# Designs tried in a protein design run: designed miniproteins, single chains, continued (4). Part 33

Each design is a single chain, and the fold is of that chain. pLDDT is the mean over its residues in the fold that is shown.

## One batch from the design tools (miniprotein)

Design m13189
Fold by ESMFold2-Fast:
Structure m13189 (fold): chain A 94 residues (1-94)
Amino acid sequence: MSKEELAKFVMEVLERIPDDASAEEIAEAIVEALKEKFPELEVLDVKTYETDDLILISILLRNTKTGERLVVTVLIVRDAEGRRRAVHVAVLDD
């Protein structure tokens, strides 16, 4: 599993989630999808922050095969109608 593959997969998961989903619902959907596709990844921590305009999600992961720790960061910007205007996914070493 590469960081690029992980980021692409998270973006694909986000495309399947409704625009009106809460930060917690989005985080839960991403975590479940990651567990199904990448069983070697252990979720260590999940942090969510939500306003009317912004969702920020940080998921701390450990690769149980390598011991490597990764942070998946999701940033979603909403318009005045609650529709997604911008989505950014980053995967970084912890």
Scores: mean pLDDT 84

Design m13190
Fold by ESMFold2-Fast:
Structure m13190 (fold): chain A 78 residues (1-78)
Amino acid sequence: MEEAERLLREAERLLEEAERALRAGDVQKAIELAEQARRLAMRAMDIAEEQGGDRSLILRAIGLQLRAIGIIIDAELQ
């Protein structure tokens, strides 16, 4: 649980960096950071499932994955 929360925190940090990169016009960096955040959120979801299926952690991980996909789409549409 603590490990899953740590991964979700790191994913959120990477999403903030991706949003800053996108605002600065660095679309490639934004995509790379968002992809990294998506992978961390997926790993956190796997850990949450292994630790008894905490739905709050799983749903938070899904939410971060969707935010990452949104950033990638926005970057590609520019």
Scores: mean pLDDT 85

Design m13191
Fold by ESMFold2-Fast:
Structure m13191 (fold): chain A 84 residues (1-84)
Amino acid sequence: AEKYIELAKEYAGKAIGYAKNGDIEKAIEYAKEAIEHLRKAKAAGADEEKLEKAIEYLEKAIEYAKKGDIDKAIEYAEEAIKTL
């Protein structure tokens, strides 16, 4: 479980980095990878409430990135990392 959470933090951090550099396609890809690792952590019996909240923030980050609101996308991805 813990390994999936650490990987999710790493991928969320990479998503923020790509978003700041204007590579929105890669930012979305890394955010999706972070979500998949959090889902694996949930399946492995980690804190469901905390992980669900982090997944929600990353899903909102992807939504805002797709809408072109990169500042909000970054804010939601940062909130996901803070939740973990």
Scores: mean pLDDT 84

Design m13192
Fold by ESMFold2-Fast:
Structure m13192 (fold): chain A 85 residues (1-85)
Amino acid sequence: SSKDNLLRAIGLALRAIGLILDAERLLEIDPDNEKAREALELAREALRLAMQAIRNPDDDATIARAQELLDRAERLLAEARRELA
């Protein structure tokens, strides 16, 4: 339902905000970390899409795209953290 999609979109927006903050913190430690920069850009785009999905919860494609970008951002942040260790 559109209500279930709305809650999902809100959840994606909150995930995106968390990933943006995590990526920015990594970049404070290592400003040249390319994976952390890529993760930040993906998380920012995911937030934009999640906010669009909040305005139009019936757009399943936008919700799916935001989810895909967040999954990629999380993988890149995990790799960036590994490179810093």
Scores: mean pLDDT 89

Design m13193
Fold by ESMFold2-Fast:
Structure m13193 (fold): chain A 61 residues (1-61)
Amino acid sequence: KPEKGSVGNDKKVFNFSEKYAPTDDTTDIDPSKAKEKVSDIAKLVHEMFKKGYTKIEYYKK
């Protein structure tokens, strides 16, 4: 049973803002990298839902 980590809260909500929130320095983001990031986010969302996450939230700041 690889689940050794303890859960903190009852609800599992994945917040995009915390991980993928665009910073002030968005000029550092390359167009090609942005596309790859979008693909990564899409895949992550799909996996999060499969994992049992209740909701995925994304809000700036």
Scores: mean pLDDT 52

Design m13194
Fold by ESMFold2-Fast:
Structure m13194 (fold): chain A 97 residues (1-97)
Amino acid sequence: KPSPLDVARRAAEAVLEYVEKHYPSMVPAFRERADELMAYIEANPDLTVDEVLALLARAISELGREHNIPLDKLRELVKAAVRAVAEALGLPISNTL
């Protein structure tokens, strides 16, 4: 089974891919935040997958507010992250996500 760090890495990659495609000017800010989050997770190996996902969701929301990304577009970033995590965990993806 993938570790919380592997789950976080896959989620970060999915978000960065989405940002690169739709908001290329924001890639440096998202990459910096992803690097900070990955360093924090590596320093805290007792974090659960749920805690890692909560940290990622918070980071996306904070960056989105800071860069004035509309709420509907923030939902797409969160969906991309959730899909990547579900894929990494082998969970069925609901068509409503």
Scores: mean pLDDT 71

Design m13195
Fold by ESMFold2-Fast:
Structure m13195 (fold): chain A 67 residues (1-67)
Amino acid sequence: SLKEALEKVEELLKKKGASKEEIEKIFADIEKQLPAAEAELAKSTLEGDPQAEANRELVLKALKYRQ
C-alpha cells in the first residue's frame, strides 16, 4: 500500500548506505500507487473523516518525494 511504501522510504532515508537504486525503486512503487490514492481522495466529500484526513496526509507526503 502507499503507507507501506512511504514507511520503507523513511526507513531507507534513516539508514546510511541506502543505494540510489533502492530509493528509486520505492519511489517508482509510490508513483504507481499515487493515482489510486488521489482518486479515493477526490471521491471523498466528507469533512471530518479521520480516514480521509490520513489518506490526504499520505498523498501529500508522497508528493514531497516526487522528483
Scores: mean pLDDT 67

Design m13196
Fold by ESMFold2-Fast:
Structure m13196 (fold): chain A 65 residues (1-65)
Amino acid sequence: RFSVDFPGRVSLLADPDRSGRVPSSEFKRIAEELGEPLSDEEVKRLDKDGDGYIDWRDWLAAHSA
């Protein structure tokens, strides 16, 4: 399971403006670095809008349980 710190850490590293969006490729790399590797298919699933960016807040909400 992803901790609440994971999305926040990704945001700080790839989105310092706190817009809540990070490039999907950068998100995948950071996820790998944090021990939560994602496949290309999983990254596309997380990129709900298909913008090439992952909204880390949406991901946090989807994984908060």
Scores: mean pLDDT 63

Design m13197
Fold by ESMFold2-Fast:
Structure m13197 (fold): chain A 75 residues (1-75)
Amino acid sequence: MEEKALEAARALGFSDEEARRIVEEVQKMLKEGKDIAKYLKEKFGVSDEVAEALSSITSPAHLAAALAGLERRKR
């Protein structure tokens, strides 16, 4: 599951090391009850609809799927 999250982040143009850090930061924020949607809007400049969809993510695997959807919107 975690491997798929890293692969999705790499598909967005992040290096393996950067993808791992992003996944770890999101996991930490989820454990602390932080607003993931706000983080994603600040750091990645995603749209409100994408950020709100990602704010419901409870695992790195779900984040990976959402990031793959974001990549599709760039095309």
Scores: mean pLDDT 60

Design m13198
Fold by ESMFold2-Fast:
Structure m13198 (fold): chain A 71 residues (1-71)
Amino acid sequence: SKEVEELLEKAKEAAEAGNVDEAAEYLREAARLTKEEVLERGRKEGKEEEAAKLVKEIDERTDALIAKIKA
């Protein structure tokens, strides 16, 4: 969604400014909204198992990205 894209842009700006904690906050919020959208779509399309797997991947990728920007 556009809101997720805006949060990712804010995360990038915060990371570039050295505000790694703010960047992590924006990344987690973007992941939260993305997971909600994925789960709602999965429910509507009867793909709940696929949605659950994608949610796990989103969490793993988000955590990896946050770890990378904090290193």
Scores: mean pLDDT 85

Design m13199
Fold by ESMFold2-Fast:
Structure m13199 (fold): chain A 120 residues (1-120)
Amino acid sequence: MEAVEFMKSLSDEQKAELIESAEEKAKSEKDPLVRAIAWTQLGIAYLSQKKYEKAIEYFEKAIKLLPKNYQAWAALGYAYLEQKKYEKAIEYAEKALEIFPDNEDAKKILEEAKKALKEK
């Protein structure tokens, strides 16, 4: 995911500032679409810090608020892939592809998770 690579390039202080800004936006925003996007961004920020449990929590909040948020479903798949929970990574990547079949991030997660599961 390009957003995760960008977040990994930032300092811990810059990541903390982005997280705080995104949390404030998520709390103040009344539009459920914008709130779901803000929670997805928070999840990506925690994912870049390898805080997988916090990342998953925010992605789950985003999909509960907006079930067609294919970006949050793909990001859940990536979080589980990074934790080597390949079966869950496949499940969530497939859900992202059901919503948006051309999602290249979800396709890559699905392929990598299936390959890893076969090599186990």
Scores: mean pLDDT 79

Design m13200
Fold by ESMFold2-Fast:
Formats: sequence, structure tokens, C-alpha cells
Structure m13200 (fold): chain A 90 residues (1-90)
Amino acid sequence: MLEEWNKELRERGAELKKRGLSDAERLRALVAATVEFLRRFEPERLAARLEELAEELREAARELRRQGREELAAVAEEQAERARRLAAEA
């Protein structure tokens, strides 16, 4: 599942890139798609999976800052906080 999930996210990311969306717009769209995937296929673990997503996004934000991609890092942190809030509501 995790490997298949990563492939779906890569395919959706490639499609969004072809549509001329910015890196920030693509990141927000991919997170939204991930949340929808979790609601549809892992509803019984939704809260736990959203907490995992929030942690992954925080780690991604730290790495993006180390690469000098501050704007995208800020979006990753924004999306991590959103995922954490959705986990609390699930």
C-alpha cells in the first residue's frame, strides 16, 4: 500500500506540473488528494494516518529549509498543521 500510494502521488504530481501549477499549489493539491485517499481507503485509521502525514510534512519542511526553499517549507508546515487538526476531528 505505501509503495502504491507513493506512485499515485507521483503520478498526480506529474499531472499537476503539466498543468502549470506552482510548487506551492501542487503541494497543497497533493496533500488534499492524500487526505481524500485516506478517508476513502483507510477510514478506520484516519486519525493515526493523518498524524503520520503531519509528521512527514514537518520533516519535509525542515529539509526544504535546508535546501533554501523557504516558501515551499512554509506551505509544508501549513499543511502539516492542517493534517494535525483533521486528525483531532476524525
Scores: mean pLDDT 76

Design m13201
Fold by ESMFold2-Fast:
Structure m13201 (fold): chain A 70 residues (1-70)
Amino acid sequence: VSEEDLVLSYILAKLGSGELRPGDLISPEQLAKELGVSIEPVRKALERLAEMGYVELTEEGAVVKRRFPL
């Protein structure tokens, strides 16, 4: 499993458990330190989560969003 997949799985698990809630800010730097991974796979995982509609990318990091019903 790549570091990107590790970060992605970690964030998805926290979204599923409710530990990460809509409006929460995910700091790439703090998450990289917490998981013991490089910053680059964290940024790539956050970009994939943004594509899926789970987060919005900002200058400070990624903000957790609610899934909109279609």
Scores: mean pLDDT 78

Design m13202
Fold by ESMFold2-Fast:
Structure m13202 (fold): chain A 99 residues (1-99)
Amino acid sequence: ITDEEINDGVADIVIAVARWALQKGDYEGAVKLAEKAIELATSPLVKARAYLVLGMAYDGLGEKEKALEYFTKARELAEQVPEGRDIAEEAKKRIEELK
């Protein structure tokens, strides 16, 4: 187990908490948690997950331009890895919903 694997694992836990905050309507909390996950994440896949949540949080806050920016970053990062397909598809769907 590497420090990078530990950091990505902790980032995924923070992302799960951020998603729970989104479900509760705590969009400001979700932003803070997603930003911390981005700081911890080392892999494109985990960064993509964190950016997806950040985009969802800004969409919840009504900040459509920021939401679009972060969904675009999530899609681009997810498309870099085969494992990112589901995240890329979700990000693309969210981008289409903002049009």
Scores: mean pLDDT 86

Design m13203
Fold by ESMFold2-Fast:
Structure m13203 (fold): chain A 59 residues (1-59)
Amino acid sequence: DVDAALASLAREAGVSAEALRAAARVQRERGLSPEEAARAVGAPASPLVVEQAVAVLSL
């Protein structure tokens, strides 16, 4: 499910699942792009990983 998929993405990206959730929240609340959300989180995650995390969390 969504939590398991997010945890796998976070592990592969070398960031916490909580950081990816924060990126998705910032993207939704502020209408930012995945790239801007990654910058706002301050985590070393690629925009592609953030985009996939947002898509997973939108399920």
Scores: mean pLDDT 72

Design m13204
Fold by ESMFold2-Fast:
Structure m13204 (fold): chain A 95 residues (1-95)
Amino acid sequence: AAEVEKVLKLAKEGKYEEALALVERLAREGRLEEALEAARAILDLARKEKNIEAAKLALEAARIVLEHSTDKEIILKAIGLILAAIGDILDLERE
């Protein structure tokens, strides 16, 4: 979706506060699948760039999705993404 692309662009530009605010807006509007997709895209960016700060942004974005979700499938996906982001942060801090 166009909003997911905007979040990824902001993250690529280092505008993490703006990226996170857009994820939170999507979550508040009930657009949880798009918010989760944005969090996933940020984590993929973090892995590609070996960027701990971007991985932490992905973790926070997934946490926002989790806090706004009542759907079991979205909750499980958000938890999975949180765990993946934690693993990536730990691996990057070790390197």
Scores: mean pLDDT 86

Design m13205
Fold by ESMFold2-Fast:
Structure m13205 (fold): chain A 79 residues (1-79)
Amino acid sequence: MKEAEETAQRAREEALAAGLSERAAEAAGLAARGVALAKEGKLEEAKELLRRAIELAEAAGDAALAAQARAALKQVEAA
């Protein structure tokens, strides 16, 4: 839990510092947290967060972030 939250916070802060919109920053944070939860074996929670990250990234128009979250979701679904 703690590392997943810390990873999400850093990803969100880095996205905002890079000039991404608040929606894209939120999507980056959710994607990072989803990946971290998958590493902890919390696969169902990871899938939910990655699906939400894809939705927010698409809403923000960030195709690269949406593709990255989709790839992570496929990897978690295969585990």
Scores: mean pLDDT 79

Design m13206
Fold by ESMFold2-Fast:
Structure m13206 (fold): chain A 79 residues (1-79)
Amino acid sequence: SEMERRRRVLYESVREYLRGLTEEEIKKRLEEMKKNPFYKAAYIVFSTVVEKYGSYLKALGVLLGLEEEEAKELEEELK
């Protein structure tokens, strides 16, 4: 279906974006966000999602629009 095609395109786009990022690099970007008061709300949202999923990569996948199961699959693929 068109919806399944759109979900696949989203997954592939997020995969390509995250493919060059390590857990440590994502963590560092989150910590830099914390230092800027203009990003306070974004920092709270991101850190809450990280706490829920226990992974920076999986959390960022979810925040970029993936479902939890898609984000889990992507994390396993990128290891």
Scores: mean pLDDT 81

Design m13207
Fold by ESMFold2-Fast:
Structure m13207 (fold): chain A 71 residues (1-71)
Amino acid sequence: MRLEFENGYVVEFEEAERDGQTLRRARVTLPDGTSFSVYVPADASEEELLAALVEHMKRLGIPVSKPRELE
C-alpha cells in the first residue's frame, strides 16, 4: 500500500521481521528526499498505522494533511 499526502510526502508499507516477530514497516519519504521508518505490529489496522505515523510526524514538526491512497 502507498499513501501520498497533499504536501508530497509518500508513505510505503512493507512486511518486516525482527527477532522472530512479524512487523510492518512504514517508510515515509519527504519531498526533499529525507526518509524515516516507523515499525508497527503486523496485525495493526491501517487506522492504527496512520495514527502512529501522524503522531510521529507531529513530533518531528512535519505538517500533517489528509492522506490520499494510491492504487
Scores: mean pLDDT 67

Design m13208
Fold by ESMFold2-Fast:
Structure m13208 (fold): chain A 64 residues (1-64)
Amino acid sequence: MTKTVTVDLSDPEAAVERLTELIIETAKKLGVDISEETARNIARIIVDQALAAGRTTIDVQVPE
């Protein structure tokens, strides 16, 4: 099963950290090794693009 986690973009720095944790957790569950630096860089790009598109939240599907 997957669950949807909503990340609030009102604090972009908090959103980056939250999304970084979700990326690492998802990669670990899928058996993929990823560095925290790489995950944070991906999270920053996603948050910046969502804000540029006028979004206030990001919905992330994570495996349970």
Scores: mean pLDDT 81

Design m13209
Fold by ESMFold2-Fast:
Structure m13209 (fold): chain A 61 residues (1-61)
Amino acid sequence: NEALKQKGYKLAAEGVKYATEENDLKKAAELYEQAAELLEKVDPENAEQARQLAELLQESI
């Protein structure tokens, strides 16, 4: 499902933006969690990475 993959990757990219440019780690974690949920059935490896990033960011705040 290409549409879900692209949407998930777009949310992950927004997460990077909030983590690096906006320095909003809570928002970045939320975006990574949303990306993980969308990718879970179509790209489970990247979904797992996004989930781990969300957990690491949540623990940093």
Scores: mean pLDDT 79

Design m13210
Fold by ESMFold2-Fast:
Structure m13210 (fold): chain A 90 residues (1-90)
Amino acid sequence: AKENIKRLKEIADKLSQAKTKDEILQYIDEMKKVVEELKKYYPKAASRLLKALDNFKKIIEKMDDETAQKLAKAFSQGIYKELDFIEKEL
C-alpha cells in the first residue's frame, strides 16, 4: 500500500512535467495500473481515482500538446494532494 502511493506520487510528478499529449496519455495508463493494485486495500478510493483517470484520458485525447500540458499539471496537483492525504492515514 505505502509503496503503491509512493509510485503514484512519482508518476504524478512525471505527469506534471510531461510536454506532449502522448507522454501524458502514457503516464495516465501507468497510474491506472498502480491504482488497480490499490483496489485490494482502498476499493472506494481506487474506484474514484480510476474513474477520474478515465475521464481525464478522454479529455486529453481531444486536446493539443499545449492544452494537454496545462490540464495535466492541474490534474497531477489534485491527485498528489489526495495521495498525500491517503498516505498520512497509512
Scores: mean pLDDT 81

Design m13211
Fold by ESMFold2-Fast:
Structure m13211 (fold): chain A 66 residues (1-66)
Amino acid sequence: GAERELSLEQLRQQVIAAAERLGLKYSEEDGALYLEIRGETLVARDKAELLKLLGKIGDLELERLE
């Protein structure tokens, strides 16, 4: 069983759902997730990179609340 609070797949799905809610451009290629934030293309290939990407989305949401 998964010992983790979120699996890699669940985390990927959360990033995708957040990107869709915010109207961000994303793509999935060769098992990697590519996301455009503020004109920059970010890539996530593992759980640590997906967590960083989710953090960047959170930062963007906070900026939009100002």
Scores: mean pLDDT 75

Design m13212
Fold by ESMFold2-Fast:
Parts: structure tokens; C-alpha cells; sequence
Structure m13212 (fold): chain A 70 residues (1-70)
């Protein structure tokens, strides 16, 4: 399950925004079924989500840092 989340996120990062949105939704559905999500997997999902919205890697790193500070 966690490996599938990572794979979907990585594929999303390398896809066009419209396709990345679909992959992010699938990754989020898998995350809802998994009680444990590693920080690395969460970061990749955030990167894919930011990419789907037309953001950059720097935008993703900023969002990830803000999430970890809560």
C-alpha cells in the first residue's frame, strides 16, 4: 500500500497537471486506508499535488515544511 502511494506520487510529479490530479486523488484514497504514512511518502504526495496545481518543487518544499510545523 505505501509503495503504491509512493509510485502514484512519483508518477504524478512527472505527469502533466491534469493527469497528476488523477494520480494524487488515487494516492490520497490509499493514504485514507493506511494508518501509517511515512514522511517521505507524504512529501512525494505533496510534490505531486503542487505540480498538479502548476507549482514548482520549491513551492512543494515550502508546503511540506509548513505542514510539519503544525
Amino acid sequence: MLEEIRKLAEEGINSKPDEAKKLVVEALELMKKSPEVEEEDLYLVIRAAVHALGGTEEDAERAFKELLEE
Scores: mean pLDDT 74

Design m13213
Fold by ESMFold2-Fast:
Structure m13213 (fold): chain A 96 residues (1-96)
Amino acid sequence: EEEEKKKLLEETREQIMKSASYSVLAIKYASEKVATENEGKKQAKKLLEEGDEEKAKEVLKKTEEEVKENTEKLDEYLEKSKEYEEKAKELLEKRK
């Protein structure tokens, strides 16, 4: 009984730690998304000022693709964070 409760607590802590880890990864990709978008726009502006419309268009397209990849990673890690949070809640409910 007491040993079972201790094991449930340890399992709950593991799920909480995994949820927190995925949350940190989500924040990383959210930051990278903003940085990528800002840098891409800055580079495109410089190319437009230099008269290179074709290269500016290519930079914007690449920036959109990278922002999409970072958004997909952000969404993936947020979903995993929620999954482990729900597992932790389920274990806590069993322990009361």
Scores: mean pLDDT 85

Design m13214
Fold by ESMFold2-Fast:
Structure m13214 (fold): chain A 65 residues (1-65)
Amino acid sequence: LSEEEIRFIAEVTGISEEQARKLGEEGIKKGREMTREEIEKLAKELGVSPEQAAGAMSLALALAQ
């Protein structure tokens, strides 16, 4: 992901650029849509809501394709 894409994800989902980068990296590393359990665990670790984490990862995966 480019810095512009990370900034876009952060702005749309209401999280920090650092949180967006970490969520995007994990989503791309998986190479697939993450399960609810995976999203909830990662959201808790990063201090964001599951909805924010799901949105950020979906956008990151779409942009990486």
Scores: mean pLDDT 78

Design m13215
Fold by ESMFold2-Fast:
Structure m13215 (fold): chain A 60 residues (1-60)
Amino acid sequence: SAEEAAELAKEKALEEYGENYEVEEVVVQRVGGTTFLVSVKLRDKETGETKYKVYQITLE
């Protein structure tokens, strides 16, 4: 589901950028079957810097 894809993408983003980042926004688009493109907006809690990361998530 889109919710499962969003949660997996959030987990990947926080693992890559670390616990100093928080997720501000998630946009999920189904591209076919069980494959989703998930755009995650991250904010550094200390500096306020924002980053965007796009994940392609395929659910099995």
Scores: mean pLDDT 80

Design m13216
Fold by ESMFold2-Fast:
Structure m13216 (fold): chain A 55 residues (1-55)
Amino acid sequence: MKLFSEEEVKKMVEEALEAIKAGNYEEARKIFKELSERVSEEQLREALKLFLQGL
């Protein structure tokens, strides 16, 4: 399974933020599940920081 690049992770974080702002929590959950399964712990930590800053 291919690990995501930094740019791909950022795009997924942006998509999750848009889903949450639209009230689509199921889509946001799905995106975070994919991130947790396909990125390193460090990449997941950076993704969470970007997510919290975007809220």
Scores: mean pLDDT 74

Design m13217
Fold by ESMFold2-Fast:
Structure m13217 (fold): chain A 93 residues (1-93)
Amino acid sequence: MEEAKKLYEETKKKAQELVDRAGRLYDEAGPELAELYSKIKEVASKLIGETFRAALRDEEKGVEEVKKIADKYLSEMQRLLDEAERKYRELKA
């Protein structure tokens, strides 16, 4: 339980950091990053919701389930952020 809750809190913090970073890129680049920023926020919402439920629902599998969900969605968020950073660099070139 405590380990699953700790992983949830760490995952939530990582997701928020990725959202905040994408938001800064959006603030600087404007509407051309709007779709990627929206998609990153959507993935973050799913990640936070699913890891929260996993951390509370299954004591025995909680840690494994949180790790599995976190790996999947954090990887997707990072891919989207990498796309946003690439697009931002192209817009400034």
Scores: mean pLDDT 82

Design m13218
Fold by ESMFold2-Fast:
Structure m13218 (fold): chain A 97 residues (1-97)
Amino acid sequence: EREEKLKEFIKKVIELGEEIARELLKKVLGKEVTIGSTTWEEWEEAAKTPEGAEALKKLEEAEEIAKKAVEAAKKGDWEEAEKYLKELEKLLEEAKK
């Protein structure tokens, strides 16, 4: 059960991170994107705009929170893992605005 819970939690973190990245990149590029369909060159060009720089900053923040959520879950600290998951959910809500 613990192993299953860990896998399910990691999947949720990955899905939230992908949704945050998609929403932020959509705002910057003006088109709906899938993770992996945007080239590094497109991201580098987007970063030159104020909107692109802010979006990349938000992406880096989401990645750091996702990393902390997974590390906490791996250590069995489910309270801390859930705290970081909620922070990712808030970032997704903010990215959709």
Scores: mean pLDDT 74

Design m13219
Fold by ESMFold2-Fast:
Structure m13219 (fold): chain A 76 residues (1-76)
Amino acid sequence: SLEKQRELAREIVDTLMEAFEKRLAELAGISVEELRNITTEEQVDEVVKRAEERGASPLEIGLIRAYLRDRVEAKR
């Protein structure tokens, strides 16, 4: 049924998003809770700097920046 397909899709998306947030937090050396509390561009730049200092790749840095900027913009 369409309802079961929507439930499965939400479960998959939620699981992937949780895993993604956990991986980004690990790259930056912060908690998922700290990652979720980011609300400003200055905080995004600090998280990116920490990830870069921890040896994150250019692709990983790009993903962190894009994800966090989307979250900051969505709160406007």
Scores: mean pLDDT 82

Design m13220
Fold by ESMFold2-Fast:
Structure m13220 (fold): chain A 105 residues (1-105)
Amino acid sequence: MELTLTLEGPFRRGDRLELTLTIENKSDKPAKVTVTVRVDSPGLRATVEVKVNGQLVGSFEVRGGETATLTIEVKPGDIVEVRVTFEALADTPHGRVTVTVKVEE
């Protein structure tokens, strides 16, 4: 399973948006969750936090022109929370941020 979320705008300096995605492993098998965040604009920054059952398992920052990937293994019944905070550091008339979450058994 793969989910892609794309945020496009004009953004103004100081704009902030938070996105939270919750994924539950309802299967009877372990799963691998891969979170990829790409920021295409130099005026934008993303901060990513990944939690499993409320416990922080990874965090990273993605700046304009960068892509970062985090892969975690999750057990049956585990709840994964991905929180992405987008901030505009400068006026960005054609900003794009892409968040991809891939789930593999």
Scores: mean pLDDT 82

Design m13221
Fold by ESMFold2-Fast:
Structure m13221 (fold): chain A 73 residues (1-73)
Amino acid sequence: MFDEETAKKIEESAEAAARQLAELGAPEEVVEEIRELGRRAAEAAARGDTEEALELVRRADELAAEALASLGL
């Protein structure tokens, strides 16, 4: 079950990942997309939409992995 505390953790996790990718030289557009997906996932979690929140988190993770691969990592 998702709640406001879980939503906060999702947003903080996405922001941390986005910041790390930006420091590694990922394109700003990719960094902002990860932040946006994290924000949307947190909003879905806050309203109790567990399925949407999990799908958005999965998409953010995939995008982060693609960004790392593009950087040769």
Scores: mean pLDDT 79

Design m13222
Fold by ESMFold2-Fast:
Structure m13222 (fold): chain A 72 residues (1-72)
Amino acid sequence: SSSELEEKRKRLLEEEMDLGVEEVKIAVEAVVEAKEAGVPREDILEKARELARERLEELNRRLEELRRELAE
């Protein structure tokens, strides 16, 4: 029924919003951690990008798992 597709679409939109918030949170936390790591000021953004990349990879793995569950 069309109801199931509509509910699935609603869940996907809600998850995308939640993941968008998580992405911003990861970026902010990466900058804070880079500052706390005591790297030179000019290297803070580079370190933050490295940390954010690793966490975004983990978030992408969670996305793939979610998409797999939604396909079942």
Scores: mean pLDDT 75

Design m13223
Fold by ESMFold2-Fast:
Structure m13223 (fold): chain A 73 residues (1-73)
Amino acid sequence: MEKLEEFRDKVIKALEEAGVSDEDLALITMILSLAVREGKPEEGLELVIRAAEKLGYPDSLIEKIRKIGEEFL
């Protein structure tokens, strides 16, 4: 449980450091938190990546998020 919460917090921090808007950050945080709660953090990670891609964030951010997933999942 704590490890998945740290995973969520690391992803959120990466998005904040990349300058993601407060509204986009809130949406992504909700998606990730729901997926973690439902025991589907890998599905949550893929949904977050798809959201970031669709919103036009750079590949460097997407790769950073993928690496966080590899570290914690």
Scores: mean pLDDT 78

Design m13224
Fold by ESMFold2-Fast:
Structure m13224 (fold): chain A 66 residues (1-66)
Amino acid sequence: MMKPLSPAARALADLAVEYHRRGDYVRAAEALALAILEQGDPAPVLAYVREQLGEGIEDILRHVRL
């Protein structure tokens, strides 16, 4: 089962969503990568961001370096 997002991972995921809304996909990708590292599991982070952005998550994923 996916673990719930830690407060720190959620804050970083929210930052990624905010950068995406600003059109800054590189910084969004950096924030998303940090959220994944903080959580230790990409699944809950990606699910959370996907619920906020839908298919818009693809703009971020193209720039993510893990």
Scores: mean pLDDT 80

